# Designed miniproteins, single chains, continued (2): the designs that were tried, part 54

Each design is a single chain, and the fold is of that chain. pLDDT is the mean over its residues in the fold that is shown.

## One batch from the design tools (miniprotein)

Design m5968
Fold by ESMFold2-Fast:
Structure m5968 (fold): chain A 63 residues (1-63)
Amino acid sequence: MKSKFEVAYEIALKIAKENGVIGKEDVLRIAKESGVDIPDALYAALKAAKETGAEVTEEALKL
């Protein structure tokens, strides 16, 4: 059974692999689609970026 955070992390991984960057709108989308809050969506994005070598934008980090 996947937690909401695991769903958020999988969405973040897809964005990181497809775009090489995760922006503010991507973090907001992760939160909306997974049902986690914005801080948890940002944490998922940071984990995905670290594993894939993608960048998280400064605008996303300020969420």
Scores: mean pLDDT 83

Design m5969
Fold by ESMFold2-Fast:
Structure m5969 (fold): chain A 65 residues (1-65)
Amino acid sequence: VEEITERFLESMRQVGDEEAIRAYEEALARGLPPELAATIAMNVSAGLPWDEALARAEAVLARKA
C-alpha cells in the first residue's frame, strides 16, 4: 500500500507534475491518510481542481464512518 503510493509519487516527479505532488503534500499536512492523499494527487493530475478532489476524498472517509 505505502510502496504503491511512493511509486505513484515517483512517477509524478518523473513526469514533472508538480501540482499533483503539492496536492499530495497538502493532503498529508491536513491529516489525511497516504492512500487518500495519493487519490487526491491522482485526481488533480487528471485535471480536477483541488477543492473537488479533496471533497471526493472526504466523501470516501465519510462512507467508512
Scores: mean pLDDT 73

Design m5970
Fold by ESMFold2-Fast:
Order: C-alpha cells, then sequence, then structure tokens
Structure m5970 (fold): chain A 60 residues (1-60)
C-alpha cells in the first residue's frame, strides 16, 4: 500500500529539489532520505521533490 502523508502547513519551493505544498495537501512518501528529509509525490499535481519530515503528518 502507498505510504501517505498530509502537509501540516504551506511551503514555498525554495530550491530546484524541494516541493511547494499547501496545508492539507496529500503526498505519497517515495523514500526516506535521512532523519530530516523525505522524497514525496504530490497526489494532486504529480510533482516530486524533497520535504522536511517535521512538516508532514504520516497517515495510518
Amino acid sequence: APRLARALKDFAKVTPYTLALKKGDLVEILKEVDDDWVLVRNLATGEEGYVSKANLEVLP
């Protein structure tokens, strides 16, 4: 099953590798990169990028 998470707040894209999200956006966690960062796909846009784990709520 896909590992899903929700954005806890709005984020701007600040580097070519990071992803802009709005609060409540659903993402699929593709890979945990380190303790602070995950690679995700935005389910609404299909865009992929890195997001801080602290800014995501992992869904059950």
Scores: mean pLDDT 80

Design m5971
Fold by ESMFold2-Fast:
Structure m5971 (fold): chain A 59 residues (1-59)
Amino acid sequence: SPELEKLEKEYKEFLEEYTKKAREAYLAGDWETVEKIAEEFEKKKKEFEKRKKELLEEE
């Protein structure tokens, strides 16, 4: 599905940005920011994968 491909591309780009921010915070020793970024990252990842899976499994 073209929609799934577009969502995957946008999600991947978003994850790349979040990974970059997490790395910067980690190198700065700001663990609180790292934890917050990691939580948002995991939440976004699960939401995207769940939506994709539901679309593929339902129809």
Scores: mean pLDDT 76

Design m5972
Fold by ESMFold2-Fast:
Structure m5972 (fold): chain A 71 residues (1-71)
Amino acid sequence: GPSREELLAKARELVLEGLRAAYAGDMETAMRLFEEAARYVAEALGVSVSDPRVAEEMERLRREALEELAA
């Protein structure tokens, strides 16, 4: 299957797309993309989506994506 690096890269792309959708006012698409990103993070970490490590990694990815959008 995909590597941890590939899963986290996909999650980062989905977070970036979700932020773009949110800024465009498409909250339904943003929510779907963030939920999908969280599933990729959970798979990468080998934990359930409810694990606090998923929330921590999602916050890291959101920060990275916000820096990319600001550039």
Scores: mean pLDDT 88

Design m5973
Fold by ESMFold2-Fast:
Structure m5973 (fold): chain A 83 residues (1-83)
Amino acid sequence: GEELIERVRKRLEELLEEFEKSKNVLEAIGLILRVIGEILDLELELKKETDEERKKALEEAIKLLEEALKKMMELLKTKEFES
């Protein structure tokens, strides 16, 4: 359970860094779509999960991804692309 949460945190740190360093709108949108895809995959996994500890880990991982998505969407509105 904890392994999933740590993996998601590490992946989010990488994705957020890539987002902040993105040089054009298409790259930024691509990263947002990747996060949305990961949320969808975990939501589908959660619906099929029967182990209570795994369910809690999936719910926490989804929450982390949703918070990162909110931050990315806010940053997209104010982000400058190219000089």
Scores: mean pLDDT 80

Design m5974
Fold by ESMFold2-Fast:
Structure m5974 (fold): chain A 84 residues (1-84)
Amino acid sequence: SPEEVVDRAVEKAREAVENGMTDEQIDALVAEIRKELEKYLPKELADFVADLIRGVVEEAKQMTPEERDRLFDELRAYLKELVA
């Protein structure tokens, strides 16, 4: 389901930040997420979700672990409602 793809995508994005993935690796991950979302969502919505995840990853790089966890939990909740 699109909600399951969102859940997996947010967890992979969180792990990418925690593991210090490069921008190139993060871009590849976001492209994979976008492709998976396109199976369930219109292209414009899949693009929006993937772009939002990419932006949140950049912001999370400068955050404490506690702020980061809150940000990703809020992102997950928002995106699950959006794709429901």
Scores: mean pLDDT 85

Design m5976
Fold by ESMFold2-Fast:
Structure m5976 (fold): chain A 59 residues (1-59)
Amino acid sequence: AQQALDDAIRALMDPRLSLEEKEARLREQARRAGVEAPAGTSPEVFLETLDRLREVADK
């Protein structure tokens, strides 16, 4: 829950990762947290994944 959100934020802030690598890491954290992540590399897709992770972070 909280760890998955923290790991996702860290991946997004990593300047060495490509957009595709950031998508892969966000999708992995979503899978670990038991949520479905939408496919894509747009800011809206990344924010949607973070919002879904925040919903489970309190659990």
Scores: mean pLDDT 78

Design m5977
Fold by ESMFold2-Fast:
Structure m5977 (fold): chain A 107 residues (1-107)
Amino acid sequence: EEELRKAVKKIREAASKDPEILELAQKANEYFNKGKDADREGNWDEAVDYYQKAIDFYEKLIDKGVKEAYVPLAEAYENLSIAYEKLGKTDEAERFRKKAEEYRKKA
């Protein structure tokens, strides 16, 4: 998605000027990628844990004024929703799908 690519570039620009933003962005990306790896391997419980950790760091980026983090935050909630769906937890999946939609509107 073009918007995700643009958001990642803007987050990198902010990270280049602030060491704390750099650390938060690196941790968010690390956990998001670990979540994707776990999801690809069918380890959906681990994927849920890693996506939740990525979400926490993306929320901290937003608290620091990095509004572009709403884009990967929405994607992390979408992936979290799909992982819960694969676990058969449909109520949790629906809740996080709605969170993903809400944050996409803020991006």
Scores: mean pLDDT 88

Design m5978
Fold by ESMFold2-Fast:
Structure m5978 (fold): chain A 68 residues (1-68)
Amino acid sequence: AEEYYEKGVEYFKQGKLNEALGYYLKALAEDPDYAKALLNLGEVYEALGDHRRAAGLRARARELDPTL
């Protein structure tokens, strides 16, 4: 899960939002409760203009890890 998460962060920093999305989804397929991957997936959806999905993902991430 963490390896896919790190790859997602790399693509997100490059502005490659669809590739970042794919890797965060792979991280969550291995660990559905990976709070950092949920948070960053939310940020990708926000950047893509899907504000409702972004808000839901960020809320779930904070429920799993309130320090986020």
Scores: mean pLDDT 82

Design m5979
Fold by ESMFold2-Fast:
Structure m5979 (fold): chain A 78 residues (1-78)
Amino acid sequence: SLKTGVEDLLRGALEALKQGDTDSAAILAKAAAETAKKIPDVGEEVAKYAEKAAQAAEKGDIEEAKKYLEEALETARK
């Protein structure tokens, strides 16, 4: 499902951050945001958090990126 796909992309981004790979984290977070926009109800909120995570990762702010990815993942599970 699209929801499962978004969750997998968000988990992939979190794993990239654990390895210090902010470039991969940003790419995966952007992919999650694009896919999330296709989900009814919660898609826009998930996309917003995933986009913020991508921006934080692009700036090298691993802690901020992680917080937004976790928020996106929690929202996607509703």
Scores: mean pLDDT 84

Design m5980
Fold by ESMFold2-Fast:
Structure m5980 (fold): chain A 82 residues (1-82)
Amino acid sequence: MTQKVEITLTEKEGGVLVETKVTHADGTVTHSTHETSAKTVEEAAEEHVKAAERSGKLAGWEVEVEVEKGEKEVKVEVTLKS
């Protein structure tokens, strides 16, 4: 069973906008958006990467993380394999 999580973090004047796309094992896709008070997209991205790695490993899943950094935007792709 494989689950893919794509997180797009965009820096804004009041914080960081976090957009999360989850592709579930059955092929369904869910989207969620929230804002965080992180000072930079790098800080927010580091927190999300660490949380995803921790959660996946605790669940006994293999965790692969890819990070792509742009100007005021960071994209994080997490692949979870059971």
Scores: mean pLDDT 75

Design m5981
Fold by ESMFold2-Fast:
Structure m5981 (fold): chain A 67 residues (1-67)
Amino acid sequence: EVLSEEELQREVDYSLALMRISILLRAGDLEGARKELEEAIEKFKDDPEAVKEFQELLEEVEEKIEE
């Protein structure tokens, strides 16, 4: 029922990463969003679901940068 320190920290870090990326995207800072996404993918590399979500967002951000 109580999450371990590692599980809680991972959940917090994931939520913070998504929040930062969302803020940067809303601000139009595509390069900042890309950097945060690359860092998040590396940080969560052992979590395939998180990696997939961040990779999908990174592809979308990269498309916008090329436009």
Scores: mean pLDDT 79

Design m5982
Fold by ESMFold2-Fast:
Structure m5982 (fold): chain A 98 residues (1-98)
Amino acid sequence: SPLVERLRARAEEHLARAEAAFAAGDYTAAAAHAAAAVAYAEAAAELPTASVERQVGLVLRAIGAELDAELAIARGVPVSREEAEAAIARAREALARL
């Protein structure tokens, strides 16, 4: 479905941003974008079999994760390299299941 493809594309964009941030040593941005990538990937994976009510919840949760990511970056929430690396690994795993 077009919505599933859009959610997958958003997950891929956030993972790419997470990996770029990690390479630059920006662990806060890396972890934040990785978390958003997971939320979008999970929404894309579950949407085809979910009820209408659950579909709305999945999309809103993914949007919320993206807003939380932007807020964490803006506030400069401290994140370790190890936390960022683990977050990226989770995002890669979530996308691999699509």
Scores: mean pLDDT 91

Design m5983
Fold by ESMFold2-Fast:
Structure m5983 (fold): chain A 95 residues (1-95)
Amino acid sequence: MEEVLERAREALERAREVRERLLEAAKSVSPDVAKQLLELARRADLAAEFAELGIREAERGGSPETSLAYVDAAEALTERAEKEAEELLAEEKAK
């Protein structure tokens, strides 16, 4: 459980960092790209919510499987948001 708790905390921090980077990037791009980055920031925010659920489950000494499922969901959502943002920013840079 301690290992799962650490992963959950790392997933939360990563999701928050990705969200902040997306919000900052949205300030310096075209309005159409900014709208898409803000939507990806919402996905990162959802990832943070799943990570917080994983932390809560781990802290209460609940199911390791349930906590791990929340962490896996948080990591997958964060990875997808980062990938889509990288593709979007690469397209913007290519203009």
Scores: mean pLDDT 84

Design m5984
Fold by ESMFold2-Fast:
Structure m5984 (fold): chain A 90 residues (1-90)
Amino acid sequence: AEEWLAKAREHLKQGEEYLKKGDEAMKNGDYKTAARYYALASNHFRTAALFYEEAAKDPKYAGEAQRLMERSNKLAEEADKKMQEALDKI
């Protein structure tokens, strides 16, 4: 569980970093670069959710991991929506 939590946290962090890079590219009118960063963010958030799902199988971490899995899934949906918005501007 601890190893899965560590992997999940790293992917969540990477997803947040790519989401910020996507937002910066959007502000600069670089919609193609923004779409690429949002795609990377979504992939990292989905990977984080999978690792949190594995961590949630341990009763010690189930509550924390379940909440972080839900947050990771919501962030992935946000990144997917922003990616589509960027693509629509190309």
Scores: mean pLDDT 90

Design m5985
Fold by ESMFold2-Fast:
Structure m5985 (fold): chain A 76 residues (1-76)
Amino acid sequence: MEEIIKEAQERLREAAAPLVPEAEAAEAAGDEARLAELAAELARIAAEVAERAARATGDERLAEMARKLRELAEAL
């Protein structure tokens, strides 16, 4: 369990890394629409990572987290 969560965290960090310079540029420009797009993309990545971890472990709490992250991504 712990090892799968650690792998999920590392995967999320790696997937999010290219978004950091984009977010910094958008913030500097005051581009709220771009920041919202980047936030939605990050939430989508987080949902995919959580869904994969839930599937690998069968953990219902991870499945619930994945559902919440998916809802957030769709709302953004």
Scores: mean pLDDT 76

Design m5986
Fold by ESMFold2-Fast:
Structure m5986 (fold): chain A 79 residues (1-79)
Amino acid sequence: MASLEEIEEKAREAAERIAEAAAAGDVAAVRAALEELRAAVPAEYQAEAAKVGEAVLEAIEKFGGKAVAEKIREALKAA
């Protein structure tokens, strides 16, 4: 299984990609980065990954706009 250090590094990389995609309004890129983050963490940490995803959506709404955040939430809900 991935080490905690590897999970932390992947989470940091995913957060950077999400921030860039959110600034560009790229819903598909944000979704892909969130999916990569979820896939990279073991099952016991997926609840924490979900909380990070929710915090990112709040940040997108604040900086990228509510419409972008809503589209991302619908895409994740449909997955």
Scores: mean pLDDT 66

Design m5987
Fold by ESMFold2-Fast:
Structure m5987 (fold): chain A 65 residues (1-65)
Amino acid sequence: SMKLEEAKKKIEEIAKRLGIKAEVEVKDDTIYIYLDEIDLKGIAMLIQAVGVAFEKGVSVKLIER
């Protein structure tokens, strides 16, 4: 889906801008965000990722590895 790929790119750019090492993957209709630790930067990324998800009408999940 083009909207999922656009949301993925926006979320990857958010991670890059915040200096977070994150893996972003699309599975089915959901975007998965993998972080090594959910710290304050991870919370900031999640808030911005939720905004992108709402704008694009896609689901996101944050997973600590």
Scores: mean pLDDT 81

Design m5988
Fold by ESMFold2-Fast:
Structure m5988 (fold): chain A 86 residues (1-86)
Amino acid sequence: DLAARRAALLAEAEARLSPEDLALFRAAIDAPTDEEAKQIILDATNAEVERLRREGRLSVEEARRLKEQSELMLDLYVEYHAALRS
């Protein structure tokens, strides 16, 4: 059941991502191409990095956290598309 697999993946994303990152993930999976989906994630990650830098809150640890979050979203995107290939 494709709907059940999508629901399970979205539930996992909700558990592992913030509400803001979950909204971003949903935008990425709704994108018409893989390149557009990756660009949505990259643009949002870069915007958050620049926001933290302007606030003087960007540390090495915070930059690493943002990288890990973007990698998690990309991994979930790949899993979502793999599920569609059943």
Scores: mean pLDDT 76

Design m5989
Fold by ESMFold2-Fast:
Structure m5989 (fold): chain A 76 residues (1-76)
Amino acid sequence: SMEELQEKILELLKKRGSWLSPGQIMKELKIPSSGYPKVNEALEKLEKEGKIVSFTDEKGVKWYMTKEQEEEARAP
């Protein structure tokens, strides 16, 4: 389900503690390229829910990290 995919993505991001691209997320979760639209939808939903943040690099690649870990990195 979409909810299970969102949870697995969050767990992966928390475990890695670093910025991950959609391609890296798919590779780590062993999702084939045909699953890209679902992964992208899950990432958009997680970002809308405020659970993750995104950054787009100069090559147009989006990178993702959990909101909590990004906030911890900014803590004094």
Scores: mean pLDDT 82

Design m5990
Fold by ESMFold2-Fast:
Structure m5990 (fold): chain A 60 residues (1-60)
Amino acid sequence: SKKEIVIEAALEQAKLLLEQGYSREEVLKKVRELIERIGQMLNLSKEEIEEIIKEVEKKI
């Protein structure tokens, strides 16, 4: 699904940011911004974007 692809992309980005030495809090902020941007580009609803953010935050 589109949601699953966005989740995987966000988790890969989180991994790279953690490797660069960003804190978990900074990574969560940057990844939320990324998910919102991609979600808008894919024409996802605000509710779907929030669900993706929650799922990604749970795994970081």
Scores: mean pLDDT 85

Design m5991
Fold by ESMFold2-Fast:
Structure m5991 (fold): chain A 70 residues (1-70)
Amino acid sequence: AEVAALEAERASEQAKADGYRNAIKTLQEALEKGEDKGTFQLGIDGAQRLYDEENARAAELSARAEAVKA
């Protein structure tokens, strides 16, 4: 039961990370079009930080699920 709950949380955090990755790609495409580079770069930096945080959280949840299985 606990392993299933941890895996569900991991999947949720991974989905958030994937969302931030897609947002970064969209902002990078806008930058390439010559739009407001300063604003979009700040948005990319913020989204990248959130992406890294969610991936780290997903990895921690995965490790906890493995520990419970052992």
Scores: mean pLDDT 74

Design m5992
Fold by ESMFold2-Fast:
Structure m5992 (fold): chain A 59 residues (1-59)
Amino acid sequence: AEARLLEALRAGDPEAAVQTLLDAGEVEFTPEVRAAYEALPPEKRQELDRLLTAAGPAV
């Protein structure tokens, strides 16, 4: 799960990142995952956050 999430984040693919999180059912917030998320352009982070909000049961 972590490796696929890192690959998606490093590729700048928010849809793949969200799908990886949903498929895993659990989120590992390692320093690498956090750094990769923070390294995303603001537009990609906004898209990721929007997709997570839409996919989740609550905001």
Scores: mean pLDDT 69

Design m5993
Fold by ESMFold2-Fast:
Structure m5993 (fold): chain A 68 residues (1-68)
Amino acid sequence: SIDDVVKAVNEVVSKTDNERAILALGEAARLLGDGYSVDEVVERLKKELKDDPEAVKAVEEFADILKK
């Protein structure tokens, strides 16, 4: 649900000061709202952030929260 997505974004954002991760999580919420799947969004963002391991970990934590 949209409430689950918003909660997941807020939880992960509260744990990181990485600007790229914060922006990517905002983009993830928007893409999920547009009907993209969690797997599709996560794989896209991990590829875009592959040079930033901390940002990748934030995206993976976000995915784990949504897949429970």
Scores: mean pLDDT 82

Design m5994
Fold by ESMFold2-Fast:
Structure m5994 (fold): chain A 63 residues (1-63)
Amino acid sequence: DLEEKILEALKAVGEATARELATGLNVSVSAVTRALKRLEEKGLVEARTDPRTGERVYIAKEN
């Protein structure tokens, strides 16, 4: 399942962009973005803006 793979990848690397996850998982950026949206709605992932680049990065929530 793509959502589970994204969560495992984020736990392993700490944070990632949708593009980095798409490349690592060999899926489209659109597929990753949809899965990340669902994970944010479930409270399993948080989106942050990198203050150095202005890029949106994602991190797995540990609760």
Scores: mean pLDDT 80

Design m5995
Fold by ESMFold2-Fast:
Structure m5995 (fold): chain A 57 residues (1-57)
Amino acid sequence: MRERIGELIRRALAGEISVRELAEALGISEGQAREIVETARKEGIDLAVELALLLLS
């Protein structure tokens, strides 16, 4: 799970998938996916993965 989430976030940061596609892949809202991508950009991917896991709990 963690590795898969990290891969999806990296692909979103690289522009390979959209924020909407990330939201659909994770089963969360587009706003939540945007917050995850913003967290990864500002504070790094590890913290963004932790945020995503919290939202999926």
Scores: mean pLDDT 83

Design m5996
Fold by ESMFold2-Fast:
Structure m5996 (fold): chain A 79 residues (1-79)
Amino acid sequence: MEEIEKLLEEAKEKVKEAEKALEEGNYQRAFELATEAIRLAQEAIKKAKELNDEESVKKAEEIAKRALQVRLRAEHLLR
């Protein structure tokens, strides 16, 4: 459980950093941070599914969705 909680915390922090980078106009950094947040959230989903932890799966999916929205916006603003 500690590993999943750590992944969720790191993913949330990366999303916050990505949102801040997006606000500051650093779109490349926002894209990179959001991509890392998606990776961490996907790892948390995989581990939570192996443990049948539905609550952690839902939390990780919400983080992944939020990170994906930041990444898509950053990609649009870069291009």
Scores: mean pLDDT 85

Design m5997
Fold by ESMFold2-Fast:
Structure m5997 (fold): chain A 60 residues (1-60)
Amino acid sequence: GLAEAEALAREAFRLIEEGRIEEAEKLFQKALDILRSLGLDVAALVAEHEFRRKLEEALK
């Protein structure tokens, strides 16, 4: 449910901070899939944008 998506997204952001990028991407994709399955397409779009921004900044 929503709580699972939030937990997966938080763990994914933490994994970016730790440099574990591949694992972060896998967990975040699961979070997006849950949000979309709940019809929260706008929330999924915003979350994906924030994740990409964080990932790009971490890889500089």
Scores: mean pLDDT 83

Design m5998
Fold by ESMFold2-Fast:
Structure m5998 (fold): chain A 70 residues (1-70)
Amino acid sequence: SEKEKLLKEAHEIHLEIVEVEADMKEGKISKEEANKRIRELTEKLIKLLKEIGLEEDAKELEKRVEELLK
């Protein structure tokens, strides 16, 4: 189903965010590069969550993006 496909895509984006955070902690990428990639991935995830009706999860991620813009 389309909903199952979108949920899988959301999960894959979440795993990419975790990998970016790990790469930053290991010194493979700069904090600035990590923040940029996390922001881009989080925006994609927010759009997918809204499409599948997970409004509360989308709002939580929107708050995280606001924190990165401080």
Scores: mean pLDDT 79

Design m5999
Fold by ESMFold2-Fast:
Structure m5999 (fold): chain A 84 residues (1-84)
Amino acid sequence: MEEVEKLREEARKHAEEALQAYKNGDFDKALEHMRKAREAVVEALKLQGKPGLADRVRDMLDGLIEAFKAGDKEAALESILAIA
């Protein structure tokens, strides 16, 4: 339970850091933090005993990272912040 809470805090922190990097125009740093938020969310779901949900959420978050790369940067960041 404590490990899941730590991973949720890490996911939220990285999502907030991605937003801050985006506001500063550092899109590479924003992508790095988006990927770290994704890893923390997926790991938290696996530790909760939901590996099938973890795989589906991973695919969804990968889609949001690709949307960010394709130019839908603000919408992708808002979605990751909502999930984290």
Scores: mean pLDDT 84

Design m6000
Fold by ESMFold2-Fast:
Structure m6000 (fold): chain A 57 residues (1-57)
Amino acid sequence: SELEELRERARRLAEEALAAGKETEGLAGLPREERIRLATEAMVRAALVAREQQAQL
């Protein structure tokens, strides 16, 4: 599904960002796997909100 593809892409980007040292300061104390999950969910949410806002404009 489109949502699953979006989540997969977001997770790959989150893993890449962590590997490049672009971590969010607030997440530094969490395990790597948890940081990836939270970043992925934040990216997916932001993308869905942006898409909904554009559809209403």
Scores: mean pLDDT 72

Design m6001
Fold by ESMFold2-Fast:
Structure m6001 (fold): chain A 76 residues (1-76)
Amino acid sequence: SEAERLLEEAGRLVQEGIEAAKRGDLEEARKLFEEARRLASKAVRDYYTKTLGPEVAEQMEERTRKLAEEEEKKVL
């Protein structure tokens, strides 16, 4: 539930960031994408720490960070 709410918020920030980029507001888009990445990383880390332990959570957080950076690079 907490992780779900964080992921929903991250998704909204991504949508807002894409709209900002479309309007040419690249600096605002970057800030929105950065905040979205932070929220998504927190959700993933908390979930996997509870279910699989801190070592796996660290690996999952790193994977999530890499995927988010790759998606951000495509938009910006």
Scores: mean pLDDT 76

Design m6002
Fold by ESMFold2-Fast:
Structure m6002 (fold): chain A 60 residues (1-60)
Amino acid sequence: SEEEKAYLEFLLNVLKIALDAGEWVLSQLPEGSPLYQQEKAAIDATRKEIEELEKKIKEL
């Protein structure tokens, strides 16, 4: 539906903002720290969510 598509596009934009923020945080952390590893994993997970959302929107 058009409403569902609009909602998913809104979520996609929110995730892209979160990804940018996460990338910035990662750049501030010491490489090899546990926090760096956790943030990197979170960013990788967010990228996968973005890809899945883009696929869903494309199929609507």
Scores: mean pLDDT 87

Design m6003
Fold by ESMFold2-Fast:
Structure m6003 (fold): chain A 60 residues (1-60)
Amino acid sequence: MSPDEQLKQIIEELSQSPEAAELAERIRAENPDESDLKLAVLIGLELTKEAEKRLAEKQA
């Protein structure tokens, strides 16, 4: 299984979690003048980092 497919699954699960909503609120507070699209990208990057960290921890 490719790592990008695995990462996609983890990201989808994280995006449905309450943690994603909390991260979104923080990012919006930090970037009040940014567009919704820009905020969505930033949130996606944060979720990707968390997913990669979790995956790496299991491999370590």
Scores: mean pLDDT 74

Design m6004
Fold by ESMFold2-Fast:
Structure m6004 (fold): chain A 73 residues (1-73)
Amino acid sequence: PAVAREYYPVSYWKDNTTPEETALIYIEAEGDFDKILKLAIKEDKSVAVAAPSKEKAEEYKKKMEKAFEEYKK
């Protein structure tokens, strides 16, 4: 198990992992990210993100960590 699956593009997934089984959400665009993130937090589910670049992947990771931490409080 690795947090990378939640914070990095779904292209890292293997055939053994089905989106419906492991990841709750799939996203490619920035505009939808906040909505998807809030939904995942409410459901306490994993998020599969297809970031356009490694820099964006890190940005999404930071946002997810902060949002999950804030919601827990």
Scores: mean pLDDT 51

Design m6005
Fold by ESMFold2-Fast:
Structure m6005 (fold): chain A 123 residues (1-123)
Amino acid sequence: MTPEEVVARLREAIRNKDNLAAGAYALLLEQLEPDDPLARVLGYLGALAMSSEGEAAELLLEAIEALLAGDVPRAVEHLRRALEAAGILTPEQRAALDEILGIEDREEQLRALAAFLDRFAQG
């Protein structure tokens, strides 16, 4: 399966609000493109969506959709809301996401988001 085919299936899973399928395809995209910061961010959000329910899962799917559209600021806002809905957003995480939103360069903003999610995944 090519990255383009995985993205098409990921978009379909998001339209169907299937967080398990969306998460699985996002993780597969990260495995196919491990050095791409976008694919890495999608993989982290996919893993979070698979382990989430209700409003948090829906917001994580919206964050993935925003990233696929190239809208990193919108993805960060949806991620913040998802973490808040899940009751796991700390003041330090909120401040870090606010700093990421202040980054003017999209590529640099995306790399900062990837680094944030890497730290979050490590606990």
Scores: mean pLDDT 84

